# Designed miniproteins, single chains, continued (2): the designs that were tried, part 66

Each design is a single chain, and the fold is of that chain. pLDDT is the mean over its residues in the fold that is shown.

## One batch from the design tools (miniprotein)

Design m6422
Fold by ESMFold2-Fast:
Structure m6422 (fold): chain A 87 residues (1-87)
Amino acid sequence: MMTKEQIEIEAEITMLVLSGTVSYLIAKKYEKQGNIEEAIKALEEAIEHYEEALRLAEEAGPQFAEEIEALRERIEEAKKRKEELEA
């Protein structure tokens, strides 16, 4: 069974992933509206949240291996999208 502290870390990782996903969706909306500056800022926020979640997951232990892999993929996708918008 997970410790109380590990349950709290899992909840924090989940909240950071959700926050990053919301920022990523906001970025897509700004891009559709042609607001590239705001889209880039939203992608930066998404990357920041995903990277913070990744750090916590890596610290929390091997039980988060699947989440770590998914977060790495999300970070790379967001970074690639940002590079495409920056030209």
Scores: mean pLDDT 85

Design m6423
Fold by ESMFold2-Fast:
Structure m6423 (fold): chain A 62 residues (1-62)
Amino acid sequence: SLEEEIEKALELYEEGLKNNDEEKIEEAQRMLQRLSLSMSDEERRELEKRVREIHKKYGVEG
């Protein structure tokens, strides 16, 4: 499902940030960009909020 793919992409993104794994970060970003094309405006806003919380946790500015 779309929700399962989003969770997978966010998990990969957080893992990449935690381990400074550039390849995982880039892969997760590509997945999230692709998935965003299938999202409603509401789902996209919730995704942005979750990404901001991950960024805050790992000291990333955007």
Scores: mean pLDDT 83

Design m6424
Fold by ESMFold2-Fast:
Structure m6424 (fold): chain A 90 residues (1-90)
Amino acid sequence: MSDDQILQQGTQQMQDLMNTQRQSLLRMSDIFGTPRTDQQIRDSIDFALNVFTSQVNTDISNQSVRDQVLQQGRQLADQSLRQMLDQRRS
């Protein structure tokens, strides 16, 4: 794969992980009848980021590409966290 393809696949994988966590948190809110706490949201994002980091470290041998994919993953995690916390305030 080209470095661009690896970056695109990494970005897509992180987006899929973030969407999965968001859906899981919404489902849990429905089951318990209460919104998830800020800490529960943070823990879900941290879990997804840790899974992503572990996979990237295993699958990507090129240090420069790995660092770039991890940076994009962290940016997506931060964006998702902000969006989910903002939705709780509305």
Scores: mean pLDDT 75

Design m6425
Fold by ESMFold2-Fast:
Structure m6425 (fold): chain A 58 residues (1-58)
Amino acid sequence: SSSVKELEKQLDEQYKKATEKTKELAKKENLSPKQQEILLEANEGIKQMGLSVIRKIS
């Protein structure tokens, strides 16, 4: 449905913002590439959970 597409777009925009903030945090805290990778994987997991919820309630 059109509503699902709109929610997916909003989720993608939030994911992009979260990715940028994670990179900023990694730089500020002098995190290793591996530590940054773990945080980015967490953000991806949150996005996948969000997609699952959107599709289940639609």
Scores: mean pLDDT 84

Design m6426
Fold by ESMFold2-Fast:
Structure m6426 (fold): chain A 75 residues (1-75)
Amino acid sequence: SKKKAEEYLTEAVRLLAEANELSEEEKEELIEALKKEGLGDVMKILELNIEILEKRGKKELAEKARKLIEKAKEL
């Protein structure tokens, strides 16, 4: 389901945005860009951000975000 994939990716964006201390307005802009750009390109961007979180030592947040992306890929 595309709707469920968008929901999982939206949750991943919110987690990554919180980890990077983005404002609520910036978070919503990223979510809208996700819906507009298409799932494949956004997944690649999110995967790069997960690598950055891992490098910063935020392994638990990175793992949670990765699981959400994997759930989206299965749909």
Scores: mean pLDDT 70

Design m6427
Fold by ESMFold2-Fast:
Structure m6427 (fold): chain A 58 residues (1-58)
Amino acid sequence: SEEARRHLEEGRRAYEEGRFEEALRHYRRAVELDPSLRPELLELEIEIGMELIKKAVE
Protein backbone atom coordinates (compact mmCIF):
# COMPACT_ATOMS: atom_id res chain seq x y z
CA SER A 1 0.00 0.00 0.00
CA GLU A 2 1.02 3.64 -0.38
CA GLU A 3 1.01 4.15 3.39
CA ALA A 4 3.32 1.15 3.90
CA ARG A 5 5.72 2.50 1.25
CA ARG A 6 5.83 5.90 2.96
CA HIS A 7 6.80 4.19 6.21
CA LEU A 8 9.66 2.36 4.44
CA GLU A 9 10.91 5.71 3.05
CA GLU A 10 10.74 7.38 6.49
CA GLY A 11 12.49 4.36 8.02
CA ARG A 12 15.36 4.53 5.50
CA ARG A 13 15.82 8.22 6.27
CA ALA A 14 15.88 7.53 10.02
CA TYR A 15 18.43 4.71 9.52
CA GLU A 16 20.71 7.00 7.47
CA GLU A 17 20.54 9.55 10.30
CA GLY A 18 21.42 6.91 12.92
CA ARG A 19 17.95 6.92 14.48
CA PHE A 20 17.67 3.14 14.67
CA GLU A 21 14.66 2.90 17.01
CA GLU A 22 12.66 5.26 14.76
CA ALA A 23 13.72 3.30 11.67
CA LEU A 24 12.51 0.03 13.26
CA ARG A 25 9.18 1.62 14.26
CA HIS A 26 8.54 2.75 10.68
CA TYR A 27 9.47 -0.63 9.17
CA ARG A 28 7.33 -2.52 11.69
CA ARG A 29 4.39 -0.26 10.83
CA ALA A 30 4.96 -0.94 7.13
CA VAL A 31 4.89 -4.73 7.78
CA GLU A 32 1.63 -4.36 9.75
CA LEU A 33 0.10 -2.68 6.70
CA ASP A 34 1.74 -5.03 4.19
CA PRO A 35 3.07 -8.36 5.57
CA SER A 36 4.90 -9.04 2.27
CA LEU A 37 7.43 -6.42 3.45
CA ARG A 38 8.67 -8.69 6.28
CA PRO A 39 11.96 -9.42 4.42
CA GLU A 40 12.67 -5.66 4.33
CA LEU A 41 12.24 -5.47 8.12
CA LEU A 42 14.49 -8.52 8.63
CA GLU A 43 17.20 -6.94 6.45
CA LEU A 44 17.01 -3.70 8.45
CA GLU A 45 17.23 -5.59 11.76
CA ILE A 46 20.36 -7.39 10.52
CA GLU A 47 21.94 -4.11 9.32
CA ILE A 48 21.21 -2.37 12.64
CA GLY A 49 22.58 -5.37 14.56
CA MET A 50 25.82 -5.20 12.56
CA GLU A 51 26.17 -1.44 13.19
CA LEU A 52 25.65 -1.93 16.94
CA ILE A 53 28.26 -4.72 17.01
CA LYS A 54 30.74 -2.45 15.19
CA LYS A 55 30.20 0.27 17.82
CA ALA A 56 30.60 -2.23 20.68
CA VAL A 57 33.94 -3.58 19.32
CA GLU A 58 35.07 -0.17 17.99
Scores: mean pLDDT 81

Design m6428
Fold by ESMFold2-Fast:
Structure m6428 (fold): chain A 76 residues (1-76)
Amino acid sequence: GPLTPEQEREVRLALAEIAFAIGGLTDVSREEIEKVANGELTDEEIDRLAARSEDYNGRKKDVEETRRILRTLREA
């Protein structure tokens, strides 16, 4: 059957945490995770988070993967 709204939120929160883990972001706030889960990130906020991913790993691929995942989660 379909997920309840609460179960859907739990799935979106888990996906947000996975997105941050792929980007190597271990210092993210609960507020940032919830914004991702709710699809509330602006393009500027996504760029800022992706830039933090580059800072930790120095890898352009991880930055672009983080951007793609965050945008996908926002549009879902």
Scores: mean pLDDT 71

Design m6429
Fold by ESMFold2-Fast:
Structure m6429 (fold): chain A 85 residues (1-85)
Amino acid sequence: MEEEKKKKAEELFKEGLEAFKQRKYEKALELFEKAIELDPDYWKAWAGAAAVYRALGKEEEAKEYLEKAISLLNDEDLRAEALAA
C-alpha cells in the first residue's frame, strides 16, 4: 500500500511537469500539491511547486517550498544509503 502512494505521487509529479511545460501553472501546482499529499517526503514535488510559485511571481511561497525540498533531499540521500547497506 505504501508503494502505491509513492507510485501515484510520481505519476502526479510527471503530469505536473507536463502541465508546467505547457505553462498551465495552476494545473501544475494542483498536481504537485496532490503529489505532496500522497508522499510528503517526495522532494521533487516540493521543488516543482516552488518552480510554479516562482513563475506566478509568488517568491515568498517559492522560497518556502524550495527550502522544504532541499531539506527532504538530504533525508532521501540518507535513506538510500541505509537501504543499500
Scores: mean pLDDT 79

Design m6430
Fold by ESMFold2-Fast:
Structure m6430 (fold): chain A 64 residues (1-64)
Amino acid sequence: MDVEKTKENLIKVARSHLKDPELVARAEKIAQEAGDRAKENPEQASVYLGQAVDEINALLTEAQ
């Protein structure tokens, strides 16, 4: 899994769909922390990134 590309895509989705700067900042932090954890434990990268996707989707739901 390309951790950096996945992280960048999550940030791009957040910036495109979230209009609240506070929610964008939260989504960026979630993506960054998941990316950092995935780099430290590559065998669990899919778990950390999948969890970040779910958390960002929850923020997208709150914004609607």
Scores: mean pLDDT 79

Design m6431
Fold by ESMFold2-Fast:
Structure m6431 (fold): chain A 56 residues (1-56)
Amino acid sequence: MPLSVDEAGDLGTLAAIYKGQGDDAKAKALVDEAIRNGDEEARKAALKGAQQLGLV
């Protein structure tokens, strides 16, 4: 099922938490899920978040 912008935002928040814990692999996996399964707006938000977290 495609993720909404809100669901992608939740994944982005969780990715930021894992990034803060030093778990970049989990942070990347969560952002990748939001990009891969999100709608158009969710993908744009996820890419922006990934860039801000230094994951891409």
Scores: mean pLDDT 73

Design m6432
Fold by ESMFold2-Fast:
Structure m6432 (fold): chain A 62 residues (1-62)
Amino acid sequence: GKFIARAKKDYTPKKPEELALKKGDEVEVLEVIDEENVLARSLKTGKEGIVPISVLELVDVE
């Protein structure tokens, strides 16, 4: 994908719109919502949801 990030740690959703992640899961960043949150799609499950930016690290975009 054009903008792929990876979960640095497990993330448990606190709201229905948030995406559950495990450490090492890759996501496609669809939209930057604000300075702390993005809308992302899990490449593992295909589910979309909100993820804190602090949980993610950028994977090299080639």
Scores: mean pLDDT 79

Design m6433
Fold by ESMFold2-Fast:
Structure m6433 (fold): chain A 120 residues (1-120)
Amino acid sequence: SKAEILAEAEDRISAIVARVGALAAAGVDAKDIAREMLGAIAELFREMIEKKVPEDILAETAQTVADALRQLARWLKARGLISDELYDFLLETAERLRKAAEEKDIEKALKIVEEALKKL
């Protein structure tokens, strides 16, 4: 069902957030944490596109990952664990993802994440 697909996506996002949180606690560099998170987001978007997930669920998932990425950036910034340049880059990436979610364009959201990974 639509609710089951959404719950599965939310569980996947929660697992990604938990993993990057564990990496941060282990003292992994912010750039490597960002690569891990963006890589996992790209994999999630590719799977959802391949499964032809409904547009509404894709948009909600893209919005949720944008918020999660922004939360990670702010958490790292508050602890002095991220450079100003990387912080600004992650906030810009999160904002671009939010815009793609508003447009319900998951292929654009995937492209944003893949381009961000290439710049890291």
Scores: mean pLDDT 87

Design m6434
Fold by ESMFold2-Fast:
Structure m6434 (fold): chain A 80 residues (1-80)
Amino acid sequence: SAEELYEQGLKAYENGDYRTAAEHFEKAGDEFEKQGNYLKAARYYYLAARHYEMSGDTEKAEEFLKKAREYAQKYLEKKR
């Protein structure tokens, strides 16, 4: 579940494994996207981006920042 992925990401972060944390947050974002929960998808893609940045993967950080913005925009377009 997305909750289990979040818990796994948090444990990886606590161990200093920022890349593994980012990968778990990315997967949680993907689960929320499949549910049509664009707000949570955006939040988890933002968490993935931040942790990719912490791991030194600037390209993936930029990719997931753009993805987070795209899903935040989809949320806003659907809300009103």
Scores: mean pLDDT 86

Design m6435
Fold by ESMFold2-Fast:
Structure m6435 (fold): chain A 59 residues (1-59)
Amino acid sequence: AFSDAEKARLVAVLGRPGPLSPEERALVLAFQRAQGLPADGVPDEATARALGAYLLAQA
């Protein structure tokens, strides 16, 4: 589903404070939709937990 570059970008975005660029927000929204989360484009704790679980499932 998500490329290695997209996964790396999601980790970087979730690990930094401050506003997201439009392309970063679009990637977060795509991930939230893929995981069945509320798609608000905000890298919240639920989004971070889902990313962690997704990365473990890919390992």
Scores: mean pLDDT 77

Design m6436
Fold by ESMFold2-Fast:
Structure m6436 (fold): chain A 62 residues (1-62)
Amino acid sequence: SKLEELERTIAGLRADVERLRAEVQRHAGTDPARASWLEQQIGDARELIARLEALVEELKKS
């Protein structure tokens, strides 16, 4: 179902955020520009997660 597909997408994005956080920690001391770019990617992913979670809530009300 569309709801299940959205929940899977959210789970995948959350896994991506955790992977990106690990990469930030690896680069923070040696490549701050890369760490900053990765932090932006994390921010974008979190915003998308919030939007998809709001959509899931609306679909559950339907």
Scores: mean pLDDT 85

Design m6437
Fold by ESMFold2-Fast:
Structure m6437 (fold): chain A 80 residues (1-80)
Amino acid sequence: SMSMEELEEKFREAIRLAEQGKVLEAAEIGQEAIDQIETEEEAKKLRPLVTELQRLILEKLDTPDAREALAKLEALLAKE
């Protein structure tokens, strides 16, 4: 299993890549790090880094077409 320090470093690397516009590479590294989280305590400590990574990825992939697709999905979910 990965240590907390190694998990933090992976999320920081993913954030750095996302800031550079390498969103697919950032998502891949971020997902690998998420898959290594074994405890609720680790999840709570890493939550701010996960949130920042998700925000950056969504921002960099935010196109008019993606926004329209998301709005349609949210409207469909709101009907249930």
Scores: mean pLDDT 71

Design m6438
Fold by ESMFold2-Fast:
Structure m6438 (fold): chain A 50 residues (1-50)
Amino acid sequence: FEEKLAEKFKKTRKVDSLTEGEQKRIRRLAELYERMRKVAPKEEVDKLFE
C-alpha cells in the first residue's frame, strides 16, 4: 500500500502538481494508514482511502 501511495503521489506531481498542503496531506495519510493498520485489518483501511 505505501508503495502504491508513493506511485500515485509521483504521478500527481506531473499532472496538476499538488500544492504543498496537499503533499503534506498525503504524508499524513501514510502515517494514519500505519496507525490504523495496527487497530484494523489493512483491507478495511484500504477501503477507507478508496
Scores: mean pLDDT 64

Design m6439
Fold by ESMFold2-Fast:
Structure m6439 (fold): chain A 63 residues (1-63)
Amino acid sequence: AQAYLDEGKRLLIEGRYEEAVEKFRRAIELDPEYREAWGALGAALEKLGRTEEAKEYFEKARE
């Protein structure tokens, strides 16, 4: 889970948002309680202009 989160964050910095989304989805698939991954996925989707989807994932990131 953590390895995919770290890889996704690197891809976000590089502007590779679609690939970052895939890495964050993998992190969540391995650990659905990984709040940071849910928030990171929301951020990546927001960068892609997918604001409504991003909102849903930000809600999942709440404690």
Scores: mean pLDDT 79

Design m6440
Fold by ESMFold2-Fast:
Structure m6440 (fold): chain A 58 residues (1-58)
Amino acid sequence: SGAEAAERAVAAARAAAEAGDPASILTSWHQAKQLAEQGLASEEQAEEARRYAELGGG
């Protein structure tokens, strides 16, 4: 459950970054960060979501 939520959060962050939707990028980034803080996301997944946020927000 948690791992699946983390995978979906990362995928959503990537899709939002590719689409250039800043609101969705921020939402997906915050969700991925919360999952990482709860121990439901791996460090690799957290870093990947962070990169997508930088890609879409920069």
Scores: mean pLDDT 71

Design m6441
Fold by ESMFold2-Fast:
Structure m6441 (fold): chain A 55 residues (1-55)
Amino acid sequence: AATVTVLNDSVVTVTGDNPLSLTLPSGNTVTLKPGKEVVLPDGATITGTYTLKLS
């Protein structure tokens, strides 16, 4: 899967049907369900099936 590294705190919203797995800089993992928002700390990574939309 592709890896995205967060450069500063960012809000992520899951809008698809598939859950996302997040890996925190501490090495802990968190699963987000669709429709959930979370603030990702600097250095967090996102893995799984996702689409990035640039505004």
Scores: mean pLDDT 58

Design m6442
Fold by ESMFold2-Fast:
Structure m6442 (fold): chain A 80 residues (1-80)
Amino acid sequence: NAREEGIKALLKGEKAFQDGDYETAVKYYEEAVRKFLESGDLEGAAFAYENLSIAYRKLGDEEKAKEWDEKARELRRQAA
């Protein structure tokens, strides 16, 4: 289901990040966000947004990183 697909995408993103492939990590984290939101898993989506922020900082895109941090914070507020 969508939540399981989100978890799989998140794990693939984490592996790409560990391998230093931040562009691939971003793609998988974006997929994870979509799947978690599709399944209503706001905590999963927030976590994926947090990982997107970190990956964008590794790519040197601080502005995008801030946008993802704000999205994660908003979802954390909704999930609480």
Scores: mean pLDDT 88

Design m6443
Fold by ESMFold2-Fast:
Structure m6443 (fold): chain A 71 residues (1-71)
Amino acid sequence: MSKEELLEEVEKVLEENTALLKQLFPELSEQIDEHRKRLIEFARTMSPEELKKLLEALRAELEELRRLLAS
């Protein structure tokens, strides 16, 4: 996967994580949006190896968020 493809995937997973986090913590909506923006900016400076690790971590977080909302 190219760095561009990894960045696109990271942005997609972050968008879904952000939506679920806002459902759990609507009072933190602005903080969640700012965190997402900062993480995307930081991800653009990452190597492909770092992006793969970030993507793995974000996918794990997404699974946990889905589990919490299903409860």
Scores: mean pLDDT 84

Design m6444
Fold by ESMFold2-Fast:
Structure m6444 (fold): chain A 57 residues (1-57)
Amino acid sequence: MEKKLKEILEEQLGVSPVGEGDNFFELGGHSLLSVQLIAKVKSELGKEVKLEDLLKI
């Protein structure tokens, strides 16, 4: 997992550490937060993230 992607996930979820293979929704994420995270990753990293990628990061 990219360092910046991990940092964005940790900031958005308010939990640390976030590990590779963690489930975003099990870490306390919800649908609105997932939309905000996808938008932030696109803005900050120029990378497109699909909802399915959040089930196993």
Scores: mean pLDDT 74

Design m6445
Fold by ESMFold2-Fast:
Structure m6445 (fold): chain A 59 residues (1-59)
Amino acid sequence: DPEVYIKKGDEYEKQGDLGKAVAYYLKAGTPEGVRRAQQILDKNPDRREEILKEAKEIL
């Protein structure tokens, strides 16, 4: 259920766990999830590689 994954992403983003937030947004498999994940990466360009590595470990 994409909505459940978006909600999980929102919770992790609120907690500052950007790797988990990106992972759950991408697990949603929706354009909204991709857009939210991209927003995190765009806001944190210096941490992009770190965040993506963490997300891949969780995915």
Scores: mean pLDDT 85

Design m6446
Fold by ESMFold2-Fast:
Structure m6446 (fold): chain A 68 residues (1-68)
Amino acid sequence: SGKEKLEELLKEVNEDPDFEAELVGDDTLIITNKGDILKLIGLALRVIGDYPDLSVSIKGDTLTVTVK
């Protein structure tokens, strides 16, 4: 399910100290970066490539990943 994909991504992102991530409900993952927008953009592109059932949105220092 989409939730399992978000939980896998949450674990991966939490290994990087520049990111903070929170799972909201069963369909949304919110990722905040501590000031490196290029690193956040790189993560967004990776999610688009690896998880076709997930959508991404970037606002400021925050990446929101949702199940389609």
Scores: mean pLDDT 81

Design m6447
Fold by ESMFold2-Fast:
Structure m6447 (fold): chain A 62 residues (1-62)
Amino acid sequence: ASLLELAQQYREKGDEAEKAGDYKTAAEYYEKAVILLTNLGGDQAEIDELIAKAKAALEKAK
């Protein structure tokens, strides 16, 4: 699989963890997706959305 496919898998795992109430795991996967997409020059709107989701998940994980 490509690194773009890996980033999409990380996003999906983050979304699944968030649905399960596992906010710490959700934040970790969203952060991994952000790192990959940023390094690949991915869509900035998607990167910004994932950053916001990671921050929200981290606050809920407290």
Scores: mean pLDDT 83

Design m6448
Fold by ESMFold2-Fast:
Structure m6448 (fold): chain A 72 residues (1-72)
Amino acid sequence: MSEIEKAKAKVGAAKTDKEKGDALIDLANAYKKAGLNDSAAGTYKLAAVYYKKAGDEEKAKEALEKSKELEK
């Protein structure tokens, strides 16, 4: 299974907002490794939304910073 396929499976298996955030970071990292920077940036932003819902403001900020690194 590719890194993207493995990461997508983790997102599908995630049950809590924190688990979804963590799985979406894995997916965004897999997209970035594949050179899919637009998909990676959008996925990092989605991870930040789930971290905010989980109350993890620090991880939400980190995910947004990673998204901005991929945007011009």
Scores: mean pLDDT 84

Design m6449
Fold by ESMFold2-Fast:
Structure m6449 (fold): chain A 55 residues (1-55)
Amino acid sequence: GRKEKLELLNRGIGLVLRGIGLQAEAYFVDGKPIDYMTEEGKKLIEEGRKLLESV
C-alpha cells in the first residue's frame, strides 16, 4: 500500500544520504579525492537506489 511505499522511499533516501556522508567525511577528514568512495558508502548508495527503484 501507500504506507509501505513511503517507508521504502524514506529508507532508500536515508541510505543514499548516509553513503554521501561517508564520502564527505573521507574528503574533509581523511583528505581523499572528492570522487573517492569507501566500499561501505558504495553499498549504501546502491542499496538505497534499489529501494527507490522498487517504489
Scores: mean pLDDT 82

Design m6450
Fold by ESMFold2-Fast:
Structure m6450 (fold): chain A 68 residues (1-68)
Amino acid sequence: STAAARAAARAAAEAAARAGDEVGKQSGLMGYNSPTAAGAAAGGYEAAKVSRSPEGAALGRQAWLAGA
């Protein structure tokens, strides 16, 4: 349903934001290496692009549940 899809998309967005924050902290602590920061930004963009599709959001939710 639309509500379940929205909840999954929100959870994926929050997980992506949290992952971005953690990678940002990691690159901040290691902040002498600009390729690491660029890699974090690219990774975040790709994750956001995949999770933006309704099918990608559903697959991501199922994969996350399967992975525990």
Scores: mean pLDDT 53

Design m6451
Fold by ESMFold2-Fast:
Structure m6451 (fold): chain A 62 residues (1-62)
Amino acid sequence: GLIDKLIEALKAGDYDTAQKLAEELLKGKSEEQADEAIAAIIQGINDKDYEAARKGLREAVS
């Protein structure tokens, strides 16, 4: 799915692809959902905990 591709791009350090996938994932979502999703991405990068980032992204966009 789109979240799985986003996490793989983050693991690879491909931030250009990650940005495009995040924009597609957040299309039509609320500002609050977008902020929560971005926070999950930032935390996952900082902690190198990509499974926590995946969970946070799924929760934010649900």
Scores: mean pLDDT 82

Design m6452
Fold by ESMFold2-Fast:
Structure m6452 (fold): chain A 55 residues (1-55)
Amino acid sequence: MVDLSDYSDEERAEFGRRVQELVDEALARGLSDEEQRRRFGELMEELQRELEARR
């Protein structure tokens, strides 16, 4: 379950940095809002799977 409330303050700060980097990169590369939304969604799904797969 990927719920930000389950994350520590440090993990949430890292997540925020990743989001900021993604936005900065998307602007630098000229990605559309739709591409940014897709990447954000994919990132969230990957994080959930990685958390579940880490055994």
Scores: mean pLDDT 68

Design m6453
Fold by ESMFold2-Fast:
Structure m6453 (fold): chain A 70 residues (1-70)
Amino acid sequence: HMSPFELIAEAAQALSDGRYEEAVKLAEKALEINPDNPLAYRVLAMAYEKLGREEEAQRYRDKADALSPA
């Protein structure tokens, strides 16, 4: 069974490969295990941006920033 860290690594690979819907599913699985994982929200934001869903991308960017401010 994949850990949340492994799920995020796999999601990042899916993003790199252009498999944006798969990246979303993997990041969502990571959030089922740890809903406060900022890296999962970063992946979701990037995936939704690539899918042309800017409103969703913005929401996930805001969530990631709230959990891991610069």
Scores: mean pLDDT 83

Design m6455
Fold by ESMFold2-Fast:
Structure m6455 (fold): chain A 85 residues (1-85)
Amino acid sequence: HNEEGKKLFEQGKLEEALKAYEKAIEEDPNNADAWNNLGEVLDAMGKKEEARKYYEKALELDPFHVEAGVKLGLELLLEGLDKRL
């Protein structure tokens, strides 16, 4: 459930939050908010590349999902700044 995942994430229970959001997506794979929130959990776990893919999925489902757009934009900006070449 999406609300359960948010509560677990706030408690720092990242693995439990991940499982709750995965369950929310299983129940409604078109829930852009759940895809975005799953990305936030992965980002908190240090899995930035996986998080980016889920933010992209949220925007694919809802192009006006401001939160996913901002987070994807920040990740792409930071990736560009960290490129040594």
Scores: mean pLDDT 74

Design m6456
Fold by ESMFold2-Fast:
Structure m6456 (fold): chain A 86 residues (1-86)
Amino acid sequence: MEEQREKLVEEGAKLLVEKYPELSEEEAREIVELALEAQEAYRAGDLAEAAALVGRVAELLAKHAPSAAEEVEELRRAARELAAEA
């Protein structure tokens, strides 16, 4: 799974940079890695951890990609909803 995870991070980072060119490859990789961790937590039923990770993704996007302001608000809303379910 290590190779497959790294490929998913690599592909996701490239797509994220295409959508938000203000992001560096390094910043995009960090965001994608956290998003994958959030998805894993959600699938495991750890809604509190999923909420925290989604909130962290929103914070990094807000810091590094100002053009993503609408997506950041959507992610913050999703994090609040997940936290309420936890």
Scores: mean pLDDT 82

Design m6457
Fold by ESMFold2-Fast:
Structure m6457 (fold): chain A 64 residues (1-64)
Amino acid sequence: SRETARLVAIALEAVGLAIEGKATPEQVNRFVRALLEGNAEEAVRLAKEMGLSDETIEEIKRVL
């Protein structure tokens, strides 16, 4: 679905930050778990902690 595709794209952005050394694998794992659980509050909190873009944070709020 469109929502699943957006969630996958968001998760891949977080993985990209870990590959660049800007986030830890543990932070990415916690973030992906929050996305899978539909926990918007926790996902947004972790996204801000990891330094994800404001655009991505707004997209999390739209799809969760």
Scores: mean pLDDT 82

Design m6458
Fold by ESMFold2-Fast:
Structure m6458 (fold): chain A 71 residues (1-71)
Amino acid sequence: SMAEELAVHEELNRLTQKAVEAARAGDLEKAEEYLKKLEEFARKNLPKEEAEQLVKMARRAVKEAVERYKE
């Protein structure tokens, strides 16, 4: 159902936000922990290609946040 799809995307967005927030705070271990949870959740709940794209974008956002913390 659309409601189940929405709930999946809300959790994916939540995990992505937590990873980025941790990275911006300089907590690289927490950022990686949330990225792993995101990858596992995405692989179980999304088609393979969509899961891979979402995880790739989330990892890019985390990398960008880490670079901004170092600058």
Scores: mean pLDDT 84

Design m6459
Fold by ESMFold2-Fast:
Structure m6459 (fold): chain A 72 residues (1-72)
Amino acid sequence: KEELIKKAEELLKKAEEIERQGNETVRDHVGAAFRDPENRAAHVQAAGDIHRQTRAEVEKLRKEAEELLKKA
């Protein structure tokens, strides 16, 4: 069933894009923490929140893709 394989590939591609975007945003917040030491804790917390959200979303998409591949 090529349909399930194609859908799984789309989910994996989306996961990679979300991971890339999330990593860029985390780096921006980490950079801000160095440039703005008065608010460093807030920048670090924002980076941590985005990292956790990105990881959870990427893992969810990868698990969905894996389930589709098992059914293909």
Scores: mean pLDDT 84

Design m6460
Fold by ESMFold2-Fast:
Structure m6460 (fold): chain A 68 residues (1-68)
Amino acid sequence: SRQKLIELLRKKLEQLEEDVENIEKLSKDQIRAELATAEYLEEQAKELGDEELAKRAREIKEKLEKKL
């Protein structure tokens, strides 16, 4: 269902947010992989119409991009 997909995306985003809290411990390759995941989450959130998830994914992307 749409709601179950949104909950799954939210869980994945929460994991990325935790990783970004410790961004100084991530390698550049890990940051690039996390960035790709955040881009995927933003696109999926937009497709599902969840503007809050899309915004959160965008904020994570911006934090990751600053470290590359």
Scores: mean pLDDT 85

